# Designed miniproteins, single chains: the designs that were tried, part 46

Each design is a single chain, and the fold is of that chain. pLDDT is the mean over its residues in the fold that is shown.

## One batch from the design tools (miniprotein)

Design m1591
Fold by ESMFold2-Fast:
Structure m1591 (fold): chain A 75 residues (1-75)
Amino acid sequence: MEVVEKLKELREKGKLEEAKELFEEALAKGIEPDQEMAEVLTELFKEAGKLEEALEVQLILGIKLLKEAVEKVTK
């Protein structure tokens, strides 16, 4: 995903605040985090001390995966 690639680059350069802004922009555009994006964002937010934001990312992913799993079983 394009957003994940940019987030990884920002992390390598130590630009954690820019990574946070990129994530917020993606959410504003209605982009839901996939597993890879959620892992990168969770690590970034934890390193920045933003634990509440890290949990929010994981909850969004968890709800999405749960809904997809239920729909797959009940076809």
Scores: mean pLDDT 72

Design m1592
Fold by ESMFold2-Fast:
Structure m1592 (fold): chain A 66 residues (1-66)
Amino acid sequence: SAAEAEAVREQGRELARELAEGLRTGIDKTNEAVQRLAALLASATPDQKEAIAGEAGRGVAEAMAA
């Protein structure tokens, strides 16, 4: 459903933010965020994967720019 699709996208955005914060504050937190994001991507639809990967990439780029 649309609600389920949006919930997965929002979960992906939360994981992307957690990944960016992990990169900023410590490697261990980054590893956990990467594992959670990989698990989410494995179960996502192609559309959801594209959206989640885009947000994750943006979060990582922003963290590296800081």
Scores: mean pLDDT 69

Design m1593
Fold by ESMFold2-Fast:
Structure m1593 (fold): chain A 75 residues (1-75)
Amino acid sequence: MYSDAEVRALFAEADVDGDGKLSLEELVHFVKLASGNRLSDEEARAAAEALLKLADKDGDGTVDWAELMAALRAE
């Protein structure tokens, strides 16, 4: 289980635009970082898409910090 500080650090690293939201591509990067780069591109994308569907209630294709934390805590 990741601490809030660890998840925030990974979020900040994946959020290359610094807009406080992760696109699908940035979520793939986040998932790869969180897994220690052990997932394939396809597995990381599938995990990112699943996380996006759980967190993105508006269907805009992005996840903010609050949505990401809510989705992770649901596990």
Scores: mean pLDDT 73

Design m1594
Fold by ESMFold2-Fast:
Structure m1594 (fold): chain A 95 residues (1-95)
Amino acid sequence: ELPVYSEITEENVLEHIDLLEKVTDDPFLLEILEKVRTMKKEDVMEAMLELQERAGVTPTPEQLEFMERNLNPLQLGSIVLVQIDRVLENLRRQV
């Protein structure tokens, strides 16, 4: 029922955020989505790291440097939105 976010573009990223905000009541995920909505690299990076930490994933220093230097806010935001969609789909399947 949730769309696949593989085609996230500058034109539709805010629409995808709005859709996810309407289908989740998790305060943590809502905070992550608000950070991604800013489209500021520092806010989107913080959202990515917080989401990964909750999933038990710790990025290496090399991965952090790669993300900071090579990924723009849209690319980082797309990764975060896909991860949130995956979490919500898994929760739906367990019910």
Scores: mean pLDDT 75

Design m1595
Fold by ESMFold2-Fast:
Structure m1595 (fold): chain A 67 residues (1-67)
Amino acid sequence: SAQEEEVLAQLEAERDALLAEFQRLPPEEQEKLLAHLEGLADQAESNGFTATAAFLRELAAELRALA
């Protein structure tokens, strides 16, 4: 859908900035951000935004690898 495509494009554009910010966060804040992203992915999947959910889970996995 056009709505999901716009959301994905925005998330992809912000990905590098988010990765850089994540690396500067203390472990407690990193854990909170990861939990938040997983929650957003669950909500996206429940609303039928499967591509958005997949992107968010992949992003969370990338961030965990950096922590």
Scores: mean pLDDT 81

Design m1596
Fold by ESMFold2-Fast:
Structure m1596 (fold): chain A 100 residues (1-100)
Amino acid sequence: MLSREELLEKVEQLLEKVKEWSKQPLSSDETREILEEAEKRLEEIIEMIRKGASREEVLKALQEAARWLVERATRSTDPEARRFAIAVGSELRSLIEGLE
């Protein structure tokens, strides 16, 4: 299982990946909205970890973010938006598995 320090580092690394993806020439506003919301959710999770939130609270927040991305991917008709939602969701699922 991931330590609190390892979890923080991995969430911060994912946030940096999302920020780098947002710098790419994105074709759709939906993709930008997904990446902006993903960045916000990851920043909130990082703040929770830094403030000493329980492992269970952090796991719940990661699971909620992953569910949101599945819903966005399922509802989207934009192939770019779906690809980024799937990519972020996959990274979040890997973090969740490391916490279980």
Scores: mean pLDDT 83

Design m1597
Fold by ESMFold2-Fast:
Structure m1597 (fold): chain A 67 residues (1-67)
Amino acid sequence: GITHEDIRRLVAGTQTGRETAGRPPPGADMPRRIAEALKESYAHQDKLELVSEEESEEGYFTLTFEG
């Protein structure tokens, strides 16, 4: 299942890619893929329901779950 460690790993991966790329976006789908993984993992693990999803200007996703 997903844990705080898994979330940190996904976030760190995106952040590392951004730092490495510098200029080009490190895969425009990376933030979205992370958001999708979080949605499915949380819903599957604890039957949490996604109540809000918001995308920032920089492509960061804010997901709010309720359970």
Scores: mean pLDDT 55

Design m1598
Fold by ESMFold2-Fast:
Structure m1598 (fold): chain A 84 residues (1-84)
Amino acid sequence: MMSEEQLENGMSIIEATAKELAANGEPYGKEVVKKIEELKNEPDEKKKREMALELVDEQSQRFSDMLTSAVDKALQIEKERLQL
């Protein structure tokens, strides 16, 4: 089970990453930033925590998939550029 500190740290990383993606014009980053703002405005502490846990789980998997895809694409482009 995720501790309160782990949840806060996870949310901070997700928020920072989403803001960076949004600043670079990524629609996905903009959607995540919007979800984080909605979460911050939730008055029910229990519901807010449940929303944060769901967001961390969902975005953790998506970030892993996105990072893997980006690395694979970058490596493929470099191989083609270098004729290797």
Scores: mean pLDDT 71

Design m1599
Fold by ESMFold2-Fast:
Structure m1599 (fold): chain A 68 residues (1-68)
Amino acid sequence: MLAAIAEAGLPIGRLHRERTTPDGRTDVPPEVGRRAAILGAEQEAALGWLSEEEIRAREEERARLEAA
């Protein structure tokens, strides 16, 4: 499903995921991790892989993080 799509589509998302294992820790700063996730969501939305509701939720989350 979405995880398999991310593996095939977005290199940034894949690299971020690799950095969060093996112990569930990440050596990526939290801010960088959030930015990578936002960029991945934007690209997946552009490719039409997300539903309209998911696209809206991602855009709202992005706007909220940008405003904070």
Scores: mean pLDDT 52

Design m1600
Fold by ESMFold2-Fast:
Parts: sequence; structure tokens; C-alpha cells
Structure m1600 (fold): chain A 83 residues (1-83)
Amino acid sequence: MKIKYEYETEGNTTRVKVETEDGNTTGKLEGVAVVEGDTIHIEAEAVIKDGNKTTYIKGKAVSKIVDGEARTVEASVEEEVVE
């Protein structure tokens, strides 16, 4: 198995990329987190290929910092499998 991990922070924005390879299985994840005051906006997409099967995952979350604790106030995840 081979894993590549990259992250970059620019101002209030953090981007993450993860790539994995294991034989016929390939995974890619891209995520972005944006901090606006006490609110954190997160978006992530993943694509997993395993032979003839491809899985697409998309996620979004909004968290607010209240009294030093991050609370998720909104989250959505979509998953699609194609074979």
C-alpha cells in the first residue's frame, strides 16, 4: 500500500489531499476547511476505485466554536457507488 499526504494552509483556508494505492484499489481524498470567525466550513470529496467498482463520497460540515468547543451544526454526506 502507498499513501501520499499533502496539506496547505493559506490565510483562513486549509487544503488536504490524500492519495492511496494498493494493487487494483486507488483512493483519492480532497478536503478544504475555511475558518470565518467562530465558524468552520468543511468540504471533502473522496473517490475510491476497486477493480470495476467506483465509490464517490462528498461531505460538507459546518461547525461553530462555542465556549472553546467545536459543535457541528450542519452536516451532509452523499455516497454513490458505480459498478
Scores: mean pLDDT 79

Design m1601
Fold by ESMFold2-Fast:
Parts: sequence; C-alpha cells; structure tokens
Structure m1601 (fold): chain A 105 residues (1-105)
Amino acid sequence: MKVTVLLVVGETEKGMGYLADLARQLGAQLVLGRVASAEDTPEIAENLTDEALRLAAQGDVVVGLVVDRSASEETKRAAREAARRMAERLREAAPDVRFEEVELE
C-alpha cells in the first residue's frame, strides 16, 4: 500500500512522528509533501497530486492530510483547500482512492 500525505507543519514535530509510526505499523511506502506556508502550498500539493496519480496506476493509494494545530490559520486553510482539489482530481482518475484527514494537537 502507498500512502501519500500532505503534511502541514507547525511548532512541533508531531506530524512527522505520527507519519513515521503509521508507515511502520502499516508497512506502507510513504510519499510526503511538507508545507510550512500558505504561499508554497499550491505547488507542493500539485506535485504531490501528480505523484499520487502515478502511484494509483500501480496499486492501492491512500491520500491524507495531516495538520499540526500550531500551524498558521492561513496555511491550514490553504492546505485544506489544496487537499480538497487533490481528492477531486484523484476521484476522477481513480474512484477507489481513499482520503483521510487527521489533526494533531
């Protein structure tokens, strides 16, 4: 299983720790787009979407959004909007793709 995640980083490394544990528990290959600002979010999300579409052609893909609550409100909003667009594009090309959102305190 392939897990493609858009990670919104804040003041903590909780997101990275969570994803490392998740990948280990699932035996999954992790593909990560790390966003720290609203300005960089569209480019990172677009690149991640293209990679997720490529992986979906090769097997089962889960797409996730992991948000550190300490991140700026602007970055969180940009990431959620980008994740919504990713989910829409992926459902068009791969209807069976799963989408998950996780917020970390």
Scores: mean pLDDT 74

Design m1602
Fold by ESMFold2-Fast:
Structure m1602 (fold): chain A 68 residues (1-68)
Amino acid sequence: MMEDLARKAAELYLQGKYDEARKLFDKAVEIGITEDGLSRSQAVARAIGIILRALGDQVSKELGIPLK
């Protein structure tokens, strides 16, 4: 699913694994185009939105805020 791939891309990006992160980002965008019928720009915007939310979750964890 697009959300799972975008979230995993964010995790890999934070680990400095940029090539792996980009591959998952590209797959998330392609799923948005093929499954949800989005344009490329809409799929990219949605994937970025998911990544930003995942990064916010990770920042909360790094600041010691328990997310349960």
Scores: mean pLDDT 75

Design m1603
Fold by ESMFold2-Fast:
Structure m1603 (fold): chain A 91 residues (1-91)
Amino acid sequence: MLEEKKKELEEKARKLLEEDPKSPEAAKIYNELGKVYKELGELEKALEYYERALEIDPKYMEAYGNLFEVLNELGETERALEVFEEAGKIN
């Protein structure tokens, strides 16, 4: 199920990036891809997709929370603190 969901979301992300790369829907799909990769144990890929979601929507609070969690799991504590600070500027 997760592998099929991953492929479906990757295809949706590809199409949305071609049509409207800055849409809130594209940011949401990247956030969901990050969640799927995290569940698969692919933390570095989860990190990449959460960062892509934030490039599209810098106010996406859920993606900041997810990015912070994955960075801490990877031991990237300095980067996690930077993400926490950026999220604080939005709030």
Scores: mean pLDDT 79

Design m1604
Fold by ESMFold2-Fast:
Structure m1604 (fold): chain A 82 residues (1-82)
Amino acid sequence: NKEKIEKGEKLMQEGGENKDLEKIREGVELIIEGAEEAGSKEAVELIKKGGELLIEGVKSGDIDKIQEGTALILQGVSLALK
């Protein structure tokens, strides 16, 4: 569902700007739901892995994890929207 993915991406962006971990989690969850509705198992797997890594990186201040997690989410979104 493109609508859910778009809302999730906006929520993640807002959470990142405001350092709101709860908004980041909600955003990732919406993106996962949107990818599941799109029927792309590969996209769902990438987004779940990226979301876990992003959240862990934000909690620990690990920039490499944040970058890797974000990249995986973007790859999953791209795949789900094909």
Scores: mean pLDDT 83

Design m1605
Fold by ESMFold2-Fast:
Structure m1605 (fold): chain A 105 residues (1-105)
Amino acid sequence: MEREIALEILERLRKEPLAQPFAFPPDLALMPAYLSRVPDPVSLDTIIKKVESGEIETLEELKAELERLVENALHLSPPGSAGERLALELRELFERLLEEARRKL
């Protein structure tokens, strides 16, 4: 039940223009320093795969992974940057989608 709702939320997020920088992991061959700052890189694609594999089974687990995605983006983004703004907007958007989904359960 929650798995189908989680995939619907992730599909909706993936289509948002503000979410495009978070859709796929960075090219580590071009950004080797990324792993020194973010040892466990997270993207919408990696979260979708975790839901499909059964590693994420609940909306609370989905929220935790999405929050980790935002925290990683904020860690890499200088204060006042476009990266910080997009990460905060992504968090506001998925929190609304999760709240809407919980009200329907």
Scores: mean pLDDT 72

Design m1606
Fold by ESMFold2-Fast:
Structure m1606 (fold): chain A 73 residues (1-73)
Amino acid sequence: SRREEELRALEDFLTSKKVPPELKEELVRAAGEVLDAYEEAERSGWAPEAQARLQEALARYQALLREAYALTS
């Protein structure tokens, strides 16, 4: 599926940037949660509770990205 292709592309990208395996796994998982939350937000017509869940998922993903950036830059 497109979701699986996108997550695989992210995993390959993170591998090329030499992100540690544990952090890479967490980032791919968090990215999947963002994609799932985005679909739920769209499906719900952007209901406030769905938007809140998307914001939480995005915040977790961004925190992990900052951690990966600090380790690789």
Scores: mean pLDDT 85

Design m1607
Fold by ESMFold2-Fast:
Structure m1607 (fold): chain A 119 residues (1-119)
Amino acid sequence: SKEMRIRREIIEEVKKKLSEFQKKLNTAIENKDYDTVKKILDELISFVEKVLERIAKEIKDPNVALQTLLEIERIISETLEKIRRKAVELNDYETQKLIEEAFKKISELIRKKREEFLA
């Protein structure tokens, strides 16, 4: 279906963008550049907001929209957890805190969008 094609396109875009964000974050973390870490995480949050809006506009089937949202949440959570573990291995408590703050913001955005789809 058209909606299943849009779902695949969104998921593929999210995977590609998260790979790019992960590479940039790894470099900033290795350099202990916390200002750049914060900036990249803010860019990630903005990207997530745009993805959620795209799902709402382009996927009209609520079940397909919800399943797309859940898959994106899983991919983001796995990526952030991988970066958090790297920060733990480096004893980088500042990066751990920044990732936890970004995760809370992203989780809240996803929760609100899920509630909209279920209403």
Scores: mean pLDDT 88

Design m1608
Fold by ESMFold2-Fast:
Structure m1608 (fold): chain A 65 residues (1-65)
Amino acid sequence: SLAERVEELLKEMEPLREEGKAVSAVVRPLMDAELGGAAVEARLAAAIAKARATHGVEPILVELE
């Protein structure tokens, strides 16, 4: 699920707390607003993958636009 995917990302980024906190700040409002939306889930998955690759939140913000 969307929530499980986000939780997994946050745990994986825990050694990089700064990035993990920033990802949480961006993703939590999205999860609250659009939990289970297929289009939202697809965009979030792409943003998560990009954020993991770069260890930054700027890419995730661009993908969620």
Scores: mean pLDDT 56

Design m1609
Fold by ESMFold2-Fast:
Structure m1609 (fold): chain A 108 residues (1-108)
Amino acid sequence: MKSLEEVALELAEERGLSEEQRELLLTIAGLVEAIAAARRAGDEDAAAHAEALLRALLATHFSPEAQAKILAVVERTVAEVAAATSEEERYEALRRGIEELADIIEES
């Protein structure tokens, strides 16, 4: 499988994202993966810390409307990862989430 970082980089290039938009996509993708991994491990403190970092990043760079859209994608993606029964299902859930995040960032 391609890494999620490689998926995010390919999406950034394909969509013609700016350097700032690319860096935001990579950072958000990494935080989503961290939240999902922490929740799967039962590490509530690590999940809460990653969620706090995500919310701070969004408040700095995005409008309230864009923040709400991104958080909705993140929450759905994390829930899909939690419901997944295989590594392949987890990967596909994360990949779909990153694709939707790229769309929102492009529009912002």
Scores: mean pLDDT 86

Design m1610
Fold by ESMFold2-Fast:
Structure m1610 (fold): chain A 68 residues (1-68)
Amino acid sequence: GELLAKLGGLGAASVAADHAYAATGQEPERTEGRGLSDTVGLGVAVAGGRTFVATSDGLTQTTTVEEV
């Protein structure tokens, strides 16, 4: 729906950046990665020496964020 379209407009890198900022309180550096397919997006954000990776799955319309 509309909410999913708005979230899609931010991209995986922006989702990772928002999570990094919420977790660390510091402004993140973000990079958008290339997915292995047109249904998978990747994004990376770094803040306070911590790295966060977001994976966006277009088939399930879900985005997961993890710290590495």
Scores: mean pLDDT 64

Design m1611
Fold by ESMFold2-Fast:
Structure m1611 (fold): chain A 85 residues (1-85)
Amino acid sequence: LTPAQWEEAQLALLEIKHAIAKSTADRALKQGNKEEVKKAIEDLKKIHDEVERLAAGSTDPAVAADARALAEQTKKDIEEYEKKL
């Protein structure tokens, strides 16, 4: 893989991790399982940190822009789930 392809692959993995954590939080909310929602929020916070590092470290402007967008969305998702606890 080129460096750009590796950064794209990292972003794709973070997008998948984000989708899984969000799905877990949504399911836990429907079940009234506050502890599982808290775990999903913790996972989203870790994903947010990783996405911010990718955005800051990326040499590809397109990857950096997409990573910043994912970071912003992840932050909003965290705030939304915390309000529902």
Scores: mean pLDDT 88

Design m1612
Fold by ESMFold2-Fast:
Structure m1612 (fold): chain A 107 residues (1-107)
Amino acid sequence: SSVEKLTDFINELLKKKESVPPTPELQSKIFTAKSPVEAFRIAKEAAKKFGGSASNGNDLSTEIKELKDGDIITVTAPTKDKVLSVSLELKGNQLIVSNAVISPNTV
């Protein structure tokens, strides 16, 4: 499933323990859903497996209709000493990995 594929990808990033630069290989990771709403649900479900969260940066006032092409969904996966943030660009029914950043978990 796309949830399992995204979960496996996050596990791979966490093993690296370093921020991954935006490379063509990283940006080739695509997770397919049945709809934009399902794409966001895939991100939320994967994030839950790590005790993290998924958010749409534009999600300040409205719900599902804010999910548009070009929206960035951020998945966070906190670990003991680091926080991984994966940025996923929504394009139709697909989540395309645009960035992955590992920062110190100082709190």
Scores: mean pLDDT 69

Design m1613
Fold by ESMFold2-Fast:
Structure m1613 (fold): chain A 68 residues (1-68)
Amino acid sequence: SLSEEEMRALREERVAELRAEGVPEAAVQRFDATLDAWIAYAVRHNIAVSREAAETLFAGLAAGVRAR
């Protein structure tokens, strides 16, 4: 499973992509806060998260932001 540091690195990568694509900062901040809350939840509850699961979830959430 991924460490908290590895999950945060994936989060930073997705946030940087949205900013580079010109997504409005308010939407980027909401996305960032959502991922931060999810990572905190997973860590707090000792949830085993695979890299594939994290990448799939984060990419899906980012695609949702792009579609709005």
Scores: mean pLDDT 85

Design m1614
Fold by ESMFold2-Fast:
Structure m1614 (fold): chain A 85 residues (1-85)
Amino acid sequence: MEKEVEETLRRSAERLREAARELEATSPAAAEALRQAAEEFLAALPEAIEAAKELGAEKVIEGIERATEDVLALAEERAAAELAA
C-alpha cells in the first residue's frame, strides 16, 4: 500500500518535471509551475499515506493521477494562452 502510493507520487513528479523541461522554451512560467507542483507532490507523501490508510490506496492513487492530469492541463492552457496573445 504505502509503496504503491509512494511510487505513484514519484512517477507523477517525474512526469511533471519532464513536461516542465519541454515547456521551458515556450513558457518558462508554465515550466516553473510544473516544477513547483512536482515538489509539492513529493512533499505530500506523508499525507497521501495517511489518506490511503483511511480511504484505501486505490482511491488515493486515482486522486494523485487526476491531480497530475489537472496540473498538466493547467500548464498547457497557460502556455497556449501565452501563444494566443
Scores: mean pLDDT 82

Design m1615
Fold by ESMFold2-Fast:
Structure m1615 (fold): chain A 103 residues (1-103)
Amino acid sequence: MSVEEAVRELVTAFGREGGLSDETIERIVNTLVEDLKRKGITDPEHGVAYVVSLLFENPLSAEEIMNLSKEEIRKLLEEAIKMFRAAGYEKTAELLERILKSL
C-alpha cells in the first residue's frame, strides 16, 4: 500500500462516518497527501500515524512523526483503534486494524 492509498482509505472511512460529502473528503485527501509530500513523509506507516494524530486534534510535527519507530506507530494505531470504537467510528477502526496488520 502506498502512502497516498493508505491516507485516502483512512480519510474516506473517517469522513463518511463523520457525515462528510465525497467532494469534501477528496479535498481533504488531496490536501493531506500534498502536506505529507512537502514534509518528506513517503512511507504509509508514518503517513497514517500523521493523519491519526491530526484526527485526534493532537498533531505531531513532521520531525516527531519521522522519529517514531514501527513499535511506537503500532502503539499509536492500537490506541486510535480503541478511541475510534469508543466514539462509534467502527468502520474507521476496522480499517486501522487492516492497516496495522499490513505494517
Scores: mean pLDDT 82

Design m1616
Fold by ESMFold2-Fast:
Structure m1616 (fold): chain A 94 residues (1-94)
Amino acid sequence: MTKEELLKKIEYHAKLLAEKIKEASEEEKKEMIEGLIKVVEDESAPVEERRGAALALGEIGDKRAIPALKKVLEESEDEELRKAAREALEKIGA
C-alpha cells in the first residue's frame, strides 16, 4: 500500500467514525469526543492513530476539540499530523 493510499483510508475511516458518533446519544458523543481528544494529545500513541483522531474531531465539528487540536498544531513535529489538526480546526470554524 502506498503512503497516499494509507492516508486516504485513514481519512475515510475518520469520516465513518464521525458519522457513527453523530448518530449516538449525547452521553455517548461526550465519551467518544473525550476519547478522541485523549488520543490526539497522547504523544506516546502512534502518529496514524493521532491523525485519525484529529480528522474525526474535525468531521464531528465539536468545539470541545479546539484546545487539543491547537496544542497538536503548535507542539507536534509530524507535518501530516499538524496538517490534520489545521484542517480539523478549519472545519470546526477555528
Scores: mean pLDDT 77

Design m1617
Fold by ESMFold2-Fast:
Structure m1617 (fold): chain A 85 residues (1-85)
Amino acid sequence: SSAEELRKQADELLKQADALAQQGGDALHAGDYQKAIDLLGQARDKLLQAARLYEQAGADQSTIDAVRQAADRVGELRKKIEALA
């Protein structure tokens, strides 16, 4: 179904966001603040896209909220790194 396809796309975006967040963390640990900011920005964008697709697919509100909260946390971390750069 279209809803099942949307959920699979959202799951893939969530996996991509996790990989980007890990890369961003690695860049932060290496002192590459600009690379960390860019990677965390990409991770946040994918999390917001995933939340949108989960919502369209009729996923549980707890799932949607958890993904949105993850996007907010990544955004706050990115903002803190920007203050250090």
Scores: mean pLDDT 91

Design m1618
Fold by ESMFold2-Fast:
Structure m1618 (fold): chain A 55 residues (1-55)
Amino acid sequence: ASRLRAQLASLRETKAEIQEYIEKYKNDPEKVATARKTLAFVEERIAQLEAELAA
């Protein structure tokens, strides 16, 4: 439980940082595309951990 919550908190912080990066570089399609792929991976991982915590 404690480990999963710590991982969730870390991933949520990473998600916020990626969103800030996308906003900062919104006029750079290559940087935005790469960051959005990373964001999708982080979102999927968050959803998996939230499901594990709810079980």
Scores: mean pLDDT 83

Design m1619
Fold by ESMFold2-Fast:
Structure m1619 (fold): chain A 63 residues (1-63)
Amino acid sequence: MSQAEVRRLLRRRGISVRAIAEEVGISQGTALRLIQKLIADGRLDLETASKEEVVEAIREYAG
């Protein structure tokens, strides 16, 4: 999934990449890259995941 596809899917679900990035304390570009990797690794499903689940997945992966 491309970064544009990730951003579009999250926006469709009412989830802001900016809000995720601000909550984790990283750039939007870094957040998008980590989300792409989590999807590729089967650790995140963007069709069903809440904003809180995305934030936690990034924290577990990056921390």
Scores: mean pLDDT 84

Design m1620
Fold by ESMFold2-Fast:
Structure m1620 (fold): chain A 86 residues (1-86)
Amino acid sequence: SAAAREAFRAALAAAPEERKQEMRAFLEANLEPALEELRRILAGTRDEAERERILEQVRRQGLELARLLGAEREARRIEELLEEIR
C-alpha cells in the first residue's frame, strides 16, 4: 500500500546508522541473486506494459532503498541494469 511505503521510507530515513549498516550488508548479500532473477524475468517478458511496471518497481523499491541507505555501489548496479534494458 502507499501508506505502508510512505511509513517505511520515513522510518528508513530516520533510522540510526547502525541499522542502516545492517540493512546495507543485507542488501549487498542479496543484490546479485535478485538482479540475476530480475534479468531472467525481463528476458521472458514480452508485454511492454508489464516490462514498464517491473522497471518502475525496481526504481521505486530497489534504487530508492539503496540511495536512502547510502549504498552507492548497489545503487550503481541497479542503475546499470536499468540502462542495459532500455
Scores: mean pLDDT 78

Design m1621
Fold by ESMFold2-Fast:
Structure m1621 (fold): chain A 91 residues (1-91)
Amino acid sequence: ATVTVTYTDSKTGEEVTVTAEVAENSTKTIDLAPVAALEKVTITVTGADKPVTVTFNFADGSTKTVTVAPNSTVTVTVPPGKELVSITVTA
């Protein structure tokens, strides 16, 4: 599966896109730019035959998990006051 992560860096206003290839039955962690002010993150999954699990990892050690349907896009709002540091994708 190909996973594309798109977000706007609230500090610069620039759109950042990170693409990762995740093999079937595997887990991949995508490290994000070291910026504290993400408002929302858009996850697009293509080339998947089953739902993909995406876990958002915050600097305080809390997590948020969402499921993305095959060949779908999901937008996730980052909780106020949370710094998003990485995203873990399980295909």
Scores: mean pLDDT 74

Design m1622
Fold by ESMFold2-Fast:
Structure m1622 (fold): chain A 111 residues (1-111)
Amino acid sequence: SMKETLAEIIGELAARLGEDAEAHREAALASPVDAAVGALLAYIERLGLPEEEVKRIVEALDDGAAALVARIYELIKAGRVTPAAVAAAQQEALALSEEERRAIRDAFLAE
C-alpha cells in the first residue's frame, strides 16, 4: 500500500506536467522507495507545490516515506539541499525506528 500510494501520487503529478501518468506510476512501483521519493521531490520542485499540498502528500504516505520526504523538503526550504545532505537524510531514515519516523512525520504536519 505504501508503494502504491507513493506511485499514484507520482503519476498524478506527472500528469499535471503533461507526462504519461501510467508510465511514471509503473516506474515508481518498480523502483526502490528512496528512488521513488526522489522522483516525488523532483515533481514537487518542478510544479512549485505550496507547503499545504506537500503536507497533504506527506499525510497520505506511510511513516517511512513521509519522514524521508519531510526531511528532504526541509533541506529544500532551507536552501541546504545537496547530494551529500540527501544521502545523509536517506541513511538516517533507514536507522530510524517506527516511532521516530512517525514523530518526524507528525512534527512536519504540525508546522
Scores: mean pLDDT 80

Design m1623
Fold by ESMFold2-Fast:
Structure m1623 (fold): chain A 98 residues (1-98)
Amino acid sequence: SEEALKKLLEFLDEATAAGKVVLSRGVSVDREKKSLVLALAAVDADVDAEAVRKQLLEQLEELLKLGYKITGVEEGEVETAKGPTKALFVTVTYPSFD
């Protein structure tokens, strides 16, 4: 999970350096595996990309404190109104209750 977290942080840094804002969207939920997949899309927006990156990092830190884990990352694309958009697909595993 260290590797997955590192790739997530690298994606956020690269997107912000390119002046892109990273937005998160839910993609799927796997109830059997107790996990979900989020798409982080790098988009053009008239907001402070660095401020959005900081907010996402704070949200990530809070999830990790609650016992959620980043268990996978995969680069890809999501369809948007502007066409195919670079995205990172992040697998988040729920806290264990056993």
Scores: mean pLDDT 80

Design m1624
Fold by ESMFold2-Fast:
Structure m1624 (fold): chain A 56 residues (1-56)
Amino acid sequence: SEEERRKEFLKILKKSMKEYDRIKEEVQSANVSREEYYKRLGDLQIKMQKEIDEKK
Protein backbone atom coordinates (compact mmCIF):
# COMPACT_ATOMS: atom_id res chain seq x y z
CA SER A 1 0.00 0.00 0.00
CA GLU A 2 1.00 3.65 -0.32
CA GLU A 3 1.07 3.88 3.48
CA GLU A 4 3.62 1.06 3.74
CA ARG A 5 5.79 2.68 1.05
CA ARG A 6 5.55 6.02 2.87
CA LYS A 7 6.71 4.46 6.15
CA GLU A 8 9.72 2.81 4.47
CA PHE A 9 10.55 6.09 2.70
CA LEU A 10 10.42 8.00 6.00
CA LYS A 11 12.80 5.49 7.63
CA ILE A 12 15.31 5.97 4.79
CA LEU A 13 14.84 9.74 4.93
CA LYS A 14 15.41 9.83 8.70
CA LYS A 15 18.71 7.92 8.37
CA SER A 16 19.78 10.19 5.49
CA MET A 17 18.96 13.32 7.51
CA LYS A 18 21.38 12.17 10.23
CA GLU A 19 24.09 11.65 7.58
CA TYR A 20 23.27 15.08 6.12
CA ASP A 21 23.71 16.76 9.52
CA ARG A 22 27.02 14.93 9.98
CA ILE A 23 28.29 16.01 6.55
CA LYS A 24 27.18 19.59 7.21
CA GLU A 25 29.06 19.73 10.53
CA GLU A 26 32.21 18.16 9.03
CA VAL A 27 32.18 20.57 6.10
CA GLN A 28 31.61 23.62 8.32
CA SER A 29 34.36 22.65 10.80
CA ALA A 30 36.83 21.81 7.99
CA ASN A 31 35.97 24.99 6.05
CA VAL A 32 35.95 23.05 2.77
CA SER A 33 35.07 24.47 -0.64
CA ARG A 34 31.51 25.11 -1.81
CA GLU A 35 32.06 22.57 -4.60
CA GLU A 36 33.01 19.81 -2.14
CA TYR A 37 29.96 20.62 0.01
CA TYR A 38 27.57 20.25 -2.95
CA LYS A 39 29.34 17.08 -4.07
CA ARG A 40 28.79 15.48 -0.66
CA LEU A 41 25.13 16.51 -0.65
CA GLY A 42 24.73 15.03 -4.13
CA ASP A 43 26.36 11.77 -3.05
CA LEU A 44 23.95 11.54 -0.11
CA GLN A 45 20.97 12.20 -2.42
CA ILE A 46 22.11 9.39 -4.75
CA LYS A 47 22.59 7.01 -1.80
CA MET A 48 19.09 7.77 -0.53
CA GLN A 49 17.55 7.20 -3.98
CA LYS A 50 19.35 3.85 -4.33
CA GLU A 51 17.91 2.64 -1.01
CA ILE A 52 14.41 3.70 -2.10
CA ASP A 53 14.82 2.04 -5.52
CA GLU A 54 15.91 -1.25 -3.90
CA LYS A 55 12.43 -1.38 -2.29
CA LYS A 56 10.62 -1.38 -5.68
Scores: mean pLDDT 75

